# Designed miniproteins, single chains, continued (3), part 33

Each design is a single chain, and the fold is of that chain. pLDDT is the mean over its residues in the fold that is shown.

## One batch from the design tools (miniprotein)

Design m9195
Fold by ESMFold2-Fast:
Parts: structure tokens; C-alpha cells; sequence
Structure m9195 (fold): chain A 82 residues (1-82)
């Protein structure tokens, strides 16, 4: 549901803010917004593509622990968007 996607995106953003660089937060927020928009449109392909790009941002800009926490919320968001 859109509500579940929005809540998961909020939690993922909070994890990014704790464990990522400022640049990682800015880039991650863009892909989180794209995933929520894909959920609103029922566009599973767009949601998956945004999730893959967000995963790369996490790998480049987050600690391993932060990436693991954010990945949990990302999976929750992807499930809500698809």
C-alpha cells in the first residue's frame, strides 16, 4: 500500500541520515521518492529500478551496519511498491 511505502521510506531516510554521508542522503532521498511515486502509480518496474540504484548509493555512502539497517526498510518499501 502507499501508506506502507511512505512509512518504510521514512524509516529508510532516517537510517541514511544516521549512517551515510550528506551526499548519500541527498541521492538516497531521490530514489526513495521515486519508489514511493512508483507505489502510487503501481509501477513495479520503476520501483525495482529505483531500489537497485538506492542499493548502490547505500554501498558507496553508508557504513556496513547502516547499509544493513537501511536495506531492511528498502525491502519493506519495495514489497509495498510491488
Amino acid sequence: SVKEAEEAAKKALEALEKYSSKKGVEEGKKYLEKMVEAARKGDSKAAKEAAEKLGKVLGEHSTSEGANEASGYLLELLNAAT
Scores: mean pLDDT 77

Design m9196
Fold by ESMFold2-Fast:
Structure m9196 (fold): chain A 81 residues (1-81)
Amino acid sequence: LLGTGEAYLEAGDYEQAVAEYQRYLAGRPDDARAWENLGEALYKLGRYEEARRYYEKALALDPDNERARANLAKVDAALAA
């Protein structure tokens, strides 16, 4: 459930957020916001390669998403360090 994943993100329970978003996206793979939120949860967990992959997925679905673009830049900087 999208709202459940968001609640886990807000609570700082990033592993549970990942699990919920992956479950949600299995049935709804065209939801750019859910891909972005999955990327954010992975970024918070330090899983930068995975976070980048899902931010790229969000941008492929919604190229005008400034938040996803900014987050992708942040993860790219982390991977370059």
Scores: mean pLDDT 82

Design m9197
Fold by ESMFold2-Fast:
Structure m9197 (fold): chain A 86 residues (1-86)
Amino acid sequence: MITEKQLIEFFKKHRNEIEPDKLPPTGLQEVLDFAKKNNIPESLVRLALTLGEMYAAENDIEKQSGPNDTVVRIAYQILRKYVESL
């Protein structure tokens, strides 16, 4: 609960710093491997993906092919920036 709240507040404060186009194509497995290495629970990975979908919708970023690589890139950037803030 507390950790999910921290991720949401971090996203709200840093959403203007999210640059999905600055990351190379990122698969879901790379995000999961990063999360495991940094002791991030799967629930936060799921939350980051949800925040990525919200960001994409708000910025009129079309979902192209499944899984949506843009949403995955946004989720990965959120988690990376969050870990770097710790």
Scores: mean pLDDT 73

Design m9198
Fold by ESMFold2-Fast:
Structure m9198 (fold): chain A 79 residues (1-79)
Amino acid sequence: MIEELVQEAAEAVKKGDYEKAIEKLRKAIELLEKKIEELSKSEDPEVKEKVKELKKAIEVARGHIAKLEEEKKKKEELE
């Protein structure tokens, strides 16, 4: 489940395991992209709205990954 991956990523962040958090978020993005591909075959307006929501979720997840990568770099720069 996507929610489970996001929760596992949050737990990894709390433990300072940024690499694991990034991995979990990347898996969540992969699942979201697959879901978008399946839903994009539908002509239903409600499904098209759902696809837009899922695309936003991917952008948010990518933003979180970028933030976690910056935090990891800062930690490496500070030894």
Scores: mean pLDDT 79

Design m9199
Fold by ESMFold2-Fast:
Structure m9199 (fold): chain A 57 residues (1-57)
Amino acid sequence: SEEEVLELARKAAEALRNGDFDTAREYIEKIRKLAEETGDPLARSTAVLLERHLAAA
């Protein structure tokens, strides 16, 4: 659901802000799996954006 994607994204962003890259990767992976299971464009786009942010950190 949209709520689930946004909550996972919030947790990933919080982990990135705190320098907890392992926790951030776990939440990003959960969003990726959700995108694969549902075909949700929001989940896919969110995972891609967070992955780019992680790679730039």
Scores: mean pLDDT 84

Design m9200
Fold by ESMFold2-Fast:
Structure m9200 (fold): chain A 70 residues (1-70)
Amino acid sequence: MDERHTELYKLAVKKGIEVIEDEEAKKRITERLEKATTLDQYKEVLSEVAKVIKENISKMKPITVVYEEK
């Protein structure tokens, strides 16, 4: 069933992991991705990726324009 959808979610999770700066969260999410075998499990892992990114950004406020470093 819809292997195309499963592949898209899997790819999205992998891309999300690349953006995560938190090494521990990255490791946890990678382990969950490796255990995932169904579309619903991939969707859940992607949700966790989004949650981790959101929490980290909320705490530290994202650098929008690299104001101080340019």
Scores: mean pLDDT 70

Design m9202
Fold by ESMFold2-Fast:
Structure m9202 (fold): chain A 88 residues (1-88)
Amino acid sequence: DAALRAEVRRLVAEAANRLEDILANSDKLSVEEAIERIERVREELERRLDALAETASPALRAEIEAARASFERYAEGVKAEIRERHEE
């Protein structure tokens, strides 16, 4: 389903842009505030992806899980970068 695949890509891109905005403004935030914002973005994305997965084919569900895992790794990298910037 091309439309569902496009929606997954759109949601992931929106979430990634929000993480980049948080990182760009991390000098104006505490580490705790920045991490809380990142976790909120991740939780919202997971909820939306779960809703899409309910109507997805098995193949597309696998793509959604891969996208989720990839985004989790990206978010952890952003959190690590924020912690490093605050410690240095």
Scores: mean pLDDT 85

Design m9203
Fold by ESMFold2-Fast:
Structure m9203 (fold): chain A 92 residues (1-92)
Amino acid sequence: MKPRKPTPEELEKARKDGYDLATAAINAPSPSEQAALKTAAMLNAVGYFLEYGPEAARAFAEGIIEAAKKSTKNPQLAEDLIKMAERILEEL
């Protein structure tokens, strides 16, 4: 299936969605909620790739990296989120 090209607004939404999900994961009160949100972030990255192609998936991954780098609350989860996002960028 050929994904359609994303608009600039859709790319900004993808970046913001990645940022917001990573922020939610880092701020989640329990390890199970953190794991669930990390899984949701991965699934959303795949969804963006399938629907809008590699540019949208890249924007989403960049949003995750931005949020994780700004956080000091959970450095282990922030590192995991950065590694996950970097893997997404490498597969594009």
Scores: mean pLDDT 81

Design m9204
Fold by ESMFold2-Fast:
Structure m9204 (fold): chain A 60 residues (1-60)
Amino acid sequence: SAEEAGRRAEEAARAAGADARQARTAGSTVKLQVEKLGMDEETARRGAEQLARGAAAGRA
């Protein structure tokens, strides 16, 4: 589901070292993309993971 996709994206972002705000943004974005835009869940989640990794690397 869109909500679960968003939650998993947020968890993945936190695991990758993103801060709370970045993780929530990733989760919210994935939820909206799946729920409102009909985006493929895997594609949306993959995009969120890339954003989280980039944010974590930038803060290292």
Scores: mean pLDDT 72

Design m9205
Fold by ESMFold2-Fast:
Structure m9205 (fold): chain A 77 residues (1-77)
Amino acid sequence: EEEERERIERIMEESRVSRESVELAREIAESLDKALEKQLKDLKEELKKAEETGSLSEEEIKSKKALAKSLEESLKL
């Protein structure tokens, strides 16, 4: 019957698209985790350099430490 054929074709097409969407979502999630880890690493290096050179104000150091803590919390989830 026409309806059965069309239904099977639709399910097969949707299954293919769904698998591609899941794979894309996984790649995006992995890319986001890597980006957050890089930002956290860069922030920790900036803080270490600032403590070593005295180049940042006390307020700026506190602000960057708060941001680093927020990024660490985001990575734990």
Scores: mean pLDDT 74

Design m9206
Fold by ESMFold2-Fast:
Parts: sequence; C-alpha cells; structure tokens
Structure m9206 (fold): chain A 80 residues (1-80)
Amino acid sequence: DKEKEEIEKLRVEGDRLLTEGLKYAFNGDIDTAIAKFEQAARIYKEALEKGKKLNMPERDIRLIESQYAVAKSLVDAAKK
C-alpha cells in the first residue's frame, strides 16, 4: 500500500530531523536545532493527518501524535 509506505517514510524523515536537531542543540547551535525540530513537527503532523485519513488503528495514531508532541515540546524548550 503506497499510502502506508508514505506514512512510514514521513515518520522515518521526522525521526531523522529530530535526531539532527538534538545534535545541533547539544553543540549549542540552538537556531539550527529549532529549525530541525520545526521541520520534524511539520513532517509528523503530515504523517498524523494521512494516518487519520486511512483510519489507521488508534494505537498507531496515538504513537504518531506522541512523536508530533515531542517535536513541538523540543521547539518550545529550545526557544526559552
């Protein structure tokens, strides 16, 4: 199913961006870290919207929602 493959690719992309953001934050490049976390949040949100449209199991939707929430929390934490 191409749609399920798209969702998985988006989740992997989000995870990669989140990891990159954490590396930049660890090295003190907070502005770049924020940009990466915002990109991750956008990608996870797209995966979440696609997952809901496909009527994915609630457990899977909640997992993507949690990933999105983590990315947003990292943006907020980095901005303070």
Scores: mean pLDDT 87

Design m9207
Fold by ESMFold2-Fast:
Structure m9207 (fold): chain A 74 residues (1-74)
Amino acid sequence: MKEELEKALKAVEEAARKALELVKSGEISPEEAVQMIVEYGMELAKKVDDEEAVTEIMRHMAEEASRVLAEALK
């Protein structure tokens, strides 16, 4: 339960980090990076039966996607 949420949040952060690296290397666009983070976050949320945990995953996903987009546009 709590460990599953912590793993999901870390997984979203790792996905965002990798997506940003791919944007900086020119392999994908900033829009594709955001899409990858959103799709991965949604898949993680589907595996959780706790509404509070789903909300936290979705919030963290949105924050990380926004940070990646902002960093990619610099």
Scores: mean pLDDT 80

Design m9208
Fold by ESMFold2-Fast:
Structure m9208 (fold): chain A 63 residues (1-63)
Amino acid sequence: SPAIRRLAERIAKGPYLTIEQVIEVGRLLGIPEEKVREAIRKYTDKEQLTIDEVVSILEELLK
């Protein structure tokens, strides 16, 4: 989704987002914090995610 990518890029201000920044993107999309945290944990054990990874995770949660 171009909208999710734009939000992620605006919050990141760089190539990666922290878990807390991904939660902020999710909040702006109306996704509860606990669902975002669960999805991140299932996807990766990394402390930072690329914009492409964030878009993929949040698109899956909006299906």
Scores: mean pLDDT 84

Design m9209
Fold by ESMFold2-Fast:
Structure m9209 (fold): chain A 68 residues (1-68)
Amino acid sequence: SEIKEKTKKEIEKLVEKYKDKLNKEKQEKLLHAYEIALYVLENVEVNEEGGESMIKNFKDYVKKLLEE
């Protein structure tokens, strides 16, 4: 699915951009959230709205990790 591939790439970009801005414990949390997102994308058919929502939720989670 084009939506699945696009969503995966955008989440991967967020991990790559922000992982080095986090301490080890928060990096582990980020990688765990990424693993969960990949699992959802493999097991759930995601439409455009769902893909955008996943990217937004992942961005919001990264922001929370950076602010703690």
Scores: mean pLDDT 84

Design m9210
Fold by ESMFold2-Fast:
Structure m9210 (fold): chain A 69 residues (1-69)
Amino acid sequence: SKKEELLEELIKLYEELSKKVAEKEGLDKEEFEKEFKKFVEISRKTIKLPVEELEKLIERLKKEKEKLE
């Protein structure tokens, strides 16, 4: 389903963002894992968002990723 595809894209984007943040901010592995666990909990809440809102969230995260590159 489109919602399932969007959630998968969201998870991948956040994983990439978390890795880039860890690298740029000098976070250790433990802090990186803690950040990722927080994302997993947040994604469980956003799963209830309609497709349109998920698309908007993904676009915002893509823009944030570009700022970190």
Scores: mean pLDDT 71

Design m9211
Fold by ESMFold2-Fast:
Structure m9211 (fold): chain A 71 residues (1-71)
Amino acid sequence: KTVEELKKEIEELSGKLIEALSEGNYEEAIKVAEELIKKLEELKKKDPSFAKNLDDVIEALKKLIEELKKK
């Protein structure tokens, strides 16, 4: 996968996450957030220069998953 393909997938998954959260579909939101984390980890491996920014986003998504699991 190219960096451009990963960025497009991340953009699409981000849209799905927002939609699921807006609908109160926490099960789907958790699933999408987990997929986002996997794609962000792949992007980190391909472009380590942005690793710090990607780590912050990954941490935010992990915290979101923990909060949604409490619901």
Scores: mean pLDDT 80

Design m9212
Fold by ESMFold2-Fast:
Structure m9212 (fold): chain A 108 residues (1-108)
Amino acid sequence: DPTELGIEAARNAPAVARLVKPHPIVVEVAREVAEGALAGRWPSPEELRRMAEEVRDVNEEVAELLRQLARAVERGDLDTQRALTFRIGVLAAETEEQVRLLEEIARR
């Protein structure tokens, strides 16, 4: 089940973060995007591209995912928006609260 595999990845993300120690700006951006997804109020494409530029030198993968998310928001592609938000969140989840946000996204 892809949803169950996603939830398992989210639950394991804090253990990975203890080894990798994602930069605080990446954690904050991932949180903003996840909260936006759950509220149905995505950051604008312009805000997402600004976020991508801010994290580019710290986490190139998250920067690229944010650029892809901006394009998905411009197209109104909700399934791709949710998938990209989940991927960004898994790379930066440090707390049980962040894991719960990701589990909620995966179940939608």
Scores: mean pLDDT 77

Design m9213
Fold by ESMFold2-Fast:
Structure m9213 (fold): chain A 57 residues (1-57)
Amino acid sequence: GAYEELAEYLIGEGDADEGRKLLEAARTDREEADKMAEKYSERSEKGLKEMLEKYKE
């Protein structure tokens, strides 16, 4: 899903701890994970942010 792609991107860019925290939050506290992902998406590509918004059900 979108969280997984964003987290994988962060890990690949050297932000491994942040990516892993995002994945953990997505499983235990989705609202917090969504907030974190939106923050990181703004630093990333717009397309990734659009995908994340689509992921929100």
Scores: mean pLDDT 68

Design m9214
Fold by ESMFold2-Fast:
Structure m9214 (fold): chain A 61 residues (1-61)
Amino acid sequence: SIDELKEEIERLVEEMNDEEVRKAAEKAIQLAETLPEEEAKSLLELVRRYLEQLMRERQAA
């Protein structure tokens, strides 16, 4: 669901402790709230995948 995606994104942002990442995620969530449900889900899934990849890259470095 959209709420579960938001919670997962917020958790990833907290773990990364990056202010720029937090701002970008907040903007994406805000944008998703203005979109139809399917488009909102697609946007939030894309953001979640990006954050997961970014976190993996930081762990690998």
Scores: mean pLDDT 81

Design m9215
Fold by ESMFold2-Fast:
Structure m9215 (fold): chain A 71 residues (1-71)
Amino acid sequence: MSEEELEELVRRTGAGIPGAGEEEIEKAVETVREALRAGASPATALSRGVNTLIDLGFRHEDVSAALQAAL
């Protein structure tokens, strides 16, 4: 998966989370970019982006369901 494809996956995931706005979604995308630039695998970068959404206060169940729907 390319950086662009992974960013799009994280944006689609964020769009599926109730109450998630563009600012929170873009913060998760930034986390993915930073992880990839630091040499993390796509799977590790995705995990860090998802964890950013959870850390921002979104429910784990909502984030998980949105990610599954985005895949």
Scores: mean pLDDT 84

Design m9216
Fold by ESMFold2-Fast:
Parts: C-alpha cells; structure tokens; sequence
Structure m9216 (fold): chain A 60 residues (1-60)
C-alpha cells in the first residue's frame, strides 16, 4: 500500500534497518516488503527504513 502515512505513536530505532518515528511524523511508504512491513521514508527527518504498517495510519 504505497502512499503517505502518519505515525500513530513513537517508535525507537532498534536496528540500522528500522525507521525511527515520533507520533505525528509523516511517512512515505515506498514498497511493501512482507506481511505488515514496509520500506518507508520519514519526511521530517529524511531517514529511510523498515516500519511496521500497524503503527501507521494512511492519509493519502
């Protein structure tokens, strides 16, 4: 599900591949990589990484 998403809670970076998010950050989902997981870009920080879709709400 490509598009713009909003983080619904804070997520701390756990590995070099995971995306750090703060509640309200806008994430551009670039591709789905597995069940409930996507590669996204945090538009506020410019960082790219893996993010669980369950922590995102689709806005566009």
Amino acid sequence: MKGLYKAIKDIKKQTDETLELKKGDIVEVLEEIGPGLAKGKNLKTGEEGIVPLEFLEKIA
Scores: mean pLDDT 79

Design m9217
Fold by ESMFold2-Fast:
Structure m9217 (fold): chain A 110 residues (1-110)
Amino acid sequence: MNVLTQSPSSVTVEEGGTVTITATSSGEDVVQLNWYQKKPGEAAKELIRDISKRVEGVPDRFSGSGSGKTFFLTISNAKKEDTAVYYASGISKDGNLAFGQGTTVTVVDA
């Protein structure tokens, strides 16, 4: 059972600001990683698949990067609608599922 540690656990950013969320594997290298957005009362929405590929309909201000054990979700030009919990989920080199604990992002007025 592999664990992804997300940092920060929570962050507040002003509208128009940039947020970078890091997901780090405590075990083996991660070969597949996706990022999800979860808002209260809504189903989780897939934002990024295969480390860096935006899902259709996801704004270009969301980007994914990374390799091996360290991965990033970057939200540039943050909007109030981006206030959510963001989760990393992946598959390790040994084929085990790995899940992040989530990062709470709050976007406030500039």
Scores: mean pLDDT 86

Design m9218
Fold by ESMFold2-Fast:
Structure m9218 (fold): chain A 73 residues (1-73)
Amino acid sequence: GDKEKAIEYAEKAMEAGKKGDAEEAGRYGVLAGHASGAPEGEPSPTAKAVAMLAGKKGDATGAGTAGTIGGSE
């Protein structure tokens, strides 16, 4: 995967979450997960970081989307 691109998308997802733009946060969160690479024996650190941060902020939609990336839900 492209780790640098994954981090870029994760940061954009977080900024969208800060604005309350749950749709953009979800979209960039998915892109971050895909860019970090398919499951290769390790959890996607970028997708996990996005999920945890969205959850901490109380952004239910962002947390749900990030959780899907991190937990296949």
Scores: mean pLDDT 59

Design m9219
Fold by ESMFold2-Fast:
Structure m9219 (fold): chain A 85 residues (1-85)
Amino acid sequence: DAEKYIEFARQAKAVADEIQKQLDELSDKIKDMEEYQEAKDYINKANYYAKLAEENPEKAKEYAGKAGAYTNEAGRNLSLALAKL
């Protein structure tokens, strides 16, 4: 069922958008950290694969999985940046 995976990709994107909001709110404190740049790069990848999941239902499971994985990596890097504050 492609719809289940497309929904998962949308949820992964929503989490990535929330992480981006937190990065933006903290940017003055963390913008020079490697973890800040890595988190932004992972958010871009999460958004890219979330879009691919919606555009390619036949591969929605694969692309949704990648969107979720990159969203998790973005969150991990945000947590590492916060630990340095």
Scores: mean pLDDT 90

Design m9220
Fold by ESMFold2-Fast:
Structure m9220 (fold): chain A 74 residues (1-74)
Amino acid sequence: SAEELIERIRELLESGLPAEEVVRRAAALLREAGVDPASTARIASLVREYLEAKTEEEKKKYWEQIVREIKEAF
């Protein structure tokens, strides 16, 4: 489900793994869930932006975009 995928990506973002590893694993989770290549690429880009964000406000913005994109892909 979208909610299960959102939770798995949130756990991945909180994992402490290197940013590129988090992005790769997020893309793999999206592909495994049957998300199309274009949506997968957009969400993976947002995951990278989240990890590079310097403020809590920016992180919240990108997280909200990730959640919206995942829900729209289902």
Scores: mean pLDDT 87

Design m9221
Fold by ESMFold2-Fast:
Structure m9221 (fold): chain A 84 residues (1-84)
Amino acid sequence: HMEKEEERIRDLLIEASRLFATELARGIYAAHPEDMTPEEFEAWTKRLAEKAAQETREWLDKGPSEESLRRARVIAEDILAAAA
């Protein structure tokens, strides 16, 4: 039971981190489209999303505190809700 719930929270946090990184990249590109080509933007966005997902995965593997997990979950749910 708990292992499946932990996996769901893990997936939620990883997906939220990817989405947040993607939205941040879009915002930066929209503000300064002259700084990079569309191809460079696509490559950078993919790299940023993968880096965010990997760092989130590594943070989760370190066993963060219950308070940190609770805060991260709330932020992740807010990010996903804003995109829905």
Scores: mean pLDDT 81

Design m9222
Fold by ESMFold2-Fast:
Structure m9222 (fold): chain A 87 residues (1-87)
Amino acid sequence: AADAAVAAQPALLAAVNAAAALVKAGAVAAAIATLQAAGLSAAEALLLASALAAGADPATVLKAHIATQAGNLAAAKALADADKAAK
């Protein structure tokens, strides 16, 4: 289900992958701008960029975003908590 939803959003997947590369390079503001250009709100873009900056996998971040929809904050918190535990 979540993997199928990711496959159904190729432009958003490309944007999340690009944002992950930008975050890895230290360009967090550019990552947020890339996500907003893909149709995310400023708040959604910040949450996804923050999860990516915390070391979350782009595919995991996108699955959490798509699967939870209105629950995006809860998914981002779970990813951040899991990532914090892994560090």
Scores: mean pLDDT 71

Design m9223
Fold by ESMFold2-Fast:
Structure m9223 (fold): chain A 90 residues (1-90)
Amino acid sequence: GAEVAEEALRLVEQAREALKNGDYETAISLLEQAAKRAREAGLTPLARSLEDAYKRVKEAIENGDKEKALEILEQLERAVRDYLDYLRAR
């Protein structure tokens, strides 16, 4: 199960980089892909975190708050890393 969490982490890292570069459409698309992959894999806690972050980042971007969107992605990246560490410890 760790492989899907590793893929989700890579997608979140790519989304943060896209957001830093002002590529909002790519950032949103990458988050949607990460959430879908986690959901399809049955990693429900990870899927919920990614789905929540997707909605919050999209809202922050729509409100012009790039700093808030970046903060959400930084928090999400930590949560995904913690979940991956949990999976690897089993």
Scores: mean pLDDT 86

Design m9224
Fold by ESMFold2-Fast:
Structure m9224 (fold): chain A 84 residues (1-84)
Amino acid sequence: SEAKKLLEEGKKYLAEGKYEEAIEKYKEALKILEENGEDTSEVLLNLGKVYEAQGKFEEAEEYRKKALEIEIERGLELMKKALS
């Protein structure tokens, strides 16, 4: 998928220390995943990692919180299905 390709490109830029390019690719992936109603937790977590690497700890914390919120909601939905 387009979002998976962008996520992969973002991870490559992050590994190369190209933080602004990584953020751009991750934000593009995030937009596509949000528009499709797909799980955004991985891209949000990776955005947090990039901001942390840049020393932007407040932005990193916000993205980590968003990723955690998505994972908690996903876990609750899976638990509800298991109880049916």
Scores: mean pLDDT 84

Design m9225
Fold by ESMFold2-Fast:
Structure m9225 (fold): chain A 71 residues (1-71)
Amino acid sequence: EEFEKAVEELKKAIENGDKQGAYSALGKLARLAGDATAPEIVALGRAISNGDKQAALEALERLEKAYREAK
């Protein structure tokens, strides 16, 4: 539930170009997902930093998949 809410917050921030909101949601996701998804969190953070909305959304989908597989 908290993970799903953070994903929704991040999607909205990415779509709106809100870097600050995106980093806030990303930090929440990193804490909830743990070390098993560290590469996906790093990739997502880089895409957000670069302002690449498409890459950020794709990285978020990979993070969601990795989170489900790590459980």
Scores: mean pLDDT 80

Design m9226
Fold by ESMFold2-Fast:
Structure m9226 (fold): chain A 81 residues (1-81)
Amino acid sequence: MEEIVKEAKEIIKELEAKGIELDEEEERFVKDMAEYLVEEYNANYEDALTVFRAAELLKKEGKEEEALKLASEFLKILQEK
Protein backbone atom coordinates (compact mmCIF):
# COMPACT_ATOMS: atom_id res chain seq x y z
CA MET A 1 0.00 0.00 0.00
CA GLU A 2 2.61 2.61 1.08
CA GLU A 3 4.74 1.86 -2.02
CA ILE A 4 1.88 2.30 -4.52
CA VAL A 5 0.74 5.56 -2.86
CA LYS A 6 4.33 6.87 -3.02
CA GLU A 7 4.48 5.97 -6.74
CA ALA A 8 1.15 7.76 -7.30
CA LYS A 9 2.44 10.91 -5.52
CA GLU A 10 5.53 10.98 -7.79
CA ILE A 11 3.31 10.59 -10.88
CA ILE A 12 1.05 13.49 -9.76
CA LYS A 13 4.09 15.71 -9.08
CA GLU A 14 5.67 14.95 -12.49
CA LEU A 15 2.48 15.36 -14.56
CA GLU A 16 1.26 18.52 -12.76
CA ALA A 17 4.76 20.02 -13.29
CA LYS A 18 4.16 19.43 -17.04
CA GLY A 19 0.88 21.41 -16.82
CA ILE A 20 -1.45 18.40 -16.97
CA GLU A 21 -4.51 19.15 -14.82
CA LEU A 22 -7.83 17.42 -14.19
CA ASP A 23 -11.04 19.26 -15.11
CA GLU A 24 -14.02 19.53 -12.72
CA GLU A 25 -15.66 16.34 -14.05
CA GLU A 26 -12.41 14.34 -13.68
CA GLU A 27 -11.88 15.74 -10.14
CA ARG A 28 -15.48 14.74 -9.28
CA PHE A 29 -14.90 11.22 -10.66
CA VAL A 30 -11.72 10.81 -8.55
CA LYS A 31 -13.57 11.99 -5.40
CA ASP A 32 -16.59 9.73 -6.09
CA MET A 33 -14.30 6.73 -6.68
CA ALA A 34 -12.38 7.40 -3.44
CA GLU A 35 -15.68 7.67 -1.48
CA TYR A 36 -16.89 4.39 -3.04
CA LEU A 37 -13.66 2.58 -2.06
CA VAL A 38 -13.90 3.89 1.53
CA GLU A 39 -17.50 2.59 1.82
CA GLU A 40 -17.03 -0.79 0.09
CA TYR A 41 -13.42 -1.72 1.02
CA ASN A 42 -12.67 0.45 4.09
CA ALA A 43 -9.90 2.19 2.11
CA ASN A 44 -8.00 5.22 3.37
CA TYR A 45 -9.66 8.23 1.66
CA GLU A 46 -6.44 10.21 1.00
CA ASP A 47 -4.66 7.11 -0.40
CA ALA A 48 -7.61 6.38 -2.74
CA LEU A 49 -7.74 10.04 -3.88
CA THR A 50 -3.98 10.02 -4.55
CA VAL A 51 -3.96 6.77 -6.57
CA PHE A 52 -7.04 7.60 -8.68
CA ARG A 53 -5.88 11.19 -9.28
CA ALA A 54 -2.56 9.76 -10.58
CA ALA A 55 -4.44 7.26 -12.79
CA GLU A 56 -6.67 9.99 -14.34
CA LEU A 57 -3.61 12.19 -15.00
CA LEU A 58 -1.87 9.22 -16.70
CA LYS A 59 -4.96 8.64 -18.90
CA LYS A 60 -4.93 12.33 -19.85
CA GLU A 61 -1.27 12.02 -20.96
CA GLY A 62 -2.18 8.94 -23.08
CA LYS A 63 -0.60 6.41 -20.69
CA GLU A 64 -3.80 4.38 -20.35
CA GLU A 65 -2.01 1.04 -19.69
CA GLU A 66 -0.01 2.57 -16.80
CA ALA A 67 -3.22 4.13 -15.42
CA LEU A 68 -5.03 0.77 -15.52
CA LYS A 69 -2.07 -1.00 -13.88
CA LEU A 70 -1.91 1.53 -11.02
CA ALA A 71 -5.69 1.39 -10.37
CA SER A 72 -5.75 -2.43 -10.62
CA GLU A 73 -2.84 -2.88 -8.18
CA PHE A 74 -4.54 -0.58 -5.65
CA LEU A 75 -7.89 -2.44 -5.99
CA LYS A 76 -6.11 -5.81 -5.59
CA ILE A 77 -4.49 -4.66 -2.32
CA LEU A 78 -7.90 -3.47 -1.01
CA GLN A 79 -9.57 -6.81 -1.93
CA GLU A 80 -6.84 -8.79 -0.07
CA LYS A 81 -7.89 -7.17 3.27
Scores: mean pLDDT 82

Design m9227
Fold by ESMFold2-Fast:
Structure m9227 (fold): chain A 81 residues (1-81)
Amino acid sequence: MEIEKLKKKIEELKKKIKELEKKIEELEKEIKEILASDLPATVQTGRILRLIGEILDLEKEIEKLKEEIKKLEEKIKELEK
């Protein structure tokens, strides 16, 4: 049944999104810890910029996965008609 395969793929993509969201939360915590530290401003800036870069990459991956989920959900609705 094609609908069941599409539903399983949506669940897998949702799990990947949750994993990526958790990684973003951990990176945001690291940024807060760096800002709370007594490290020189140049060191803080360099580390924060790298972490922001990683967050942006993860956010782009999440957007792609959300778009794929939306397309799969639309296919399921078409098949249910």
Scores: mean pLDDT 84

Design m9228
Fold by ESMFold2-Fast:
Structure m9228 (fold): chain A 76 residues (1-76)
Amino acid sequence: MSLEELQKKIVEYAKKGYEAFKEGKYEEAIKYFEKAIEYLKKILEDPEASEAQKEGARKAIEEAKELIKEAKEKLK
């Protein structure tokens, strides 16, 4: 999978996660954010990814983790 394909998948899953979160579908939102994190981690492991892309990926992973945490709190 190319960096361009990884970025497209990340945007797709992040969008689905935000939409599910906004609709109160917290279990669905968690699954989409977890998929986004999987693809973000692939950027960190990609030798062709720039340091700026890797920094962006690390920040996006932390943001997605916070959204997963918030969604889990809503399910309690």
Scores: mean pLDDT 85

Design m9229
Fold by ESMFold2-Fast:
Structure m9229 (fold): chain A 69 residues (1-69)
Amino acid sequence: SLEDIDWDGAVADLLTAIGNVLLERGDYETAVEVYEKALEIDPDNEVAREGLAKAYEKLGQKEKAEEVR
């Protein structure tokens, strides 16, 4: 059988994982950029969306955090 490889989903998941590491180490501005890139590829990625909201909260951008939730 041909394997249906979702490369876009895999790339979005990898970027989301990178964003999570950046968020945990306090690199909030870079985490925002990486999560935004993940969401450009997979807009339905809930983990990336929640990570982006948390990064915005850490940067004091509460309105942006609520907009992405």
Scores: mean pLDDT 82

Design m9230
Fold by ESMFold2-Fast:
Structure m9230 (fold): chain A 119 residues (1-119)
Amino acid sequence: PLTLEEKRALGERFVTALQQLADALINEAEKLGVDKETIDKIRELSNKTLEEVRKAMEEAIARGEPLSDMLRRALEIVKKGAEEMKKISKHPKLKELIDSFLEAFEQAVRDLEARAAAR
C-alpha cells in the first residue's frame, strides 16, 4: 500500500501530466486551423476537467481510497470531458486528436497502476 505522501506525490504528477496533454491538444488544434471560439471552449473545458480531477484525487486521498479507485475516478472525469470536447468540435481531425489525447491519458493511468503495483 502507498503512503499518504506517496499518493499525494503521484496525484500531483498525474495532474501535471494531464495538464501537459491538455496543452499539447490545444497546440495541435491551433495548428489544424481550428477556430478561436472552439479552441477557447476546449481550453475552458480542459481547465474544468483538470480542476475536477484534482478535487477528486484530493478527496480520494483524504478518504484513504486505493490508488486504483483514485485513478478510475479520474479516468471517468477525463472521459466525460473528452466527450464534451467532441460535442463542441465540428472538425473530424480535432475529434481524432481528442481521441488520441484520451488514449495517451489512459496509457498514463495504466503506467501509474503498474508502477504502484511494482515490488
Scores: mean pLDDT 80

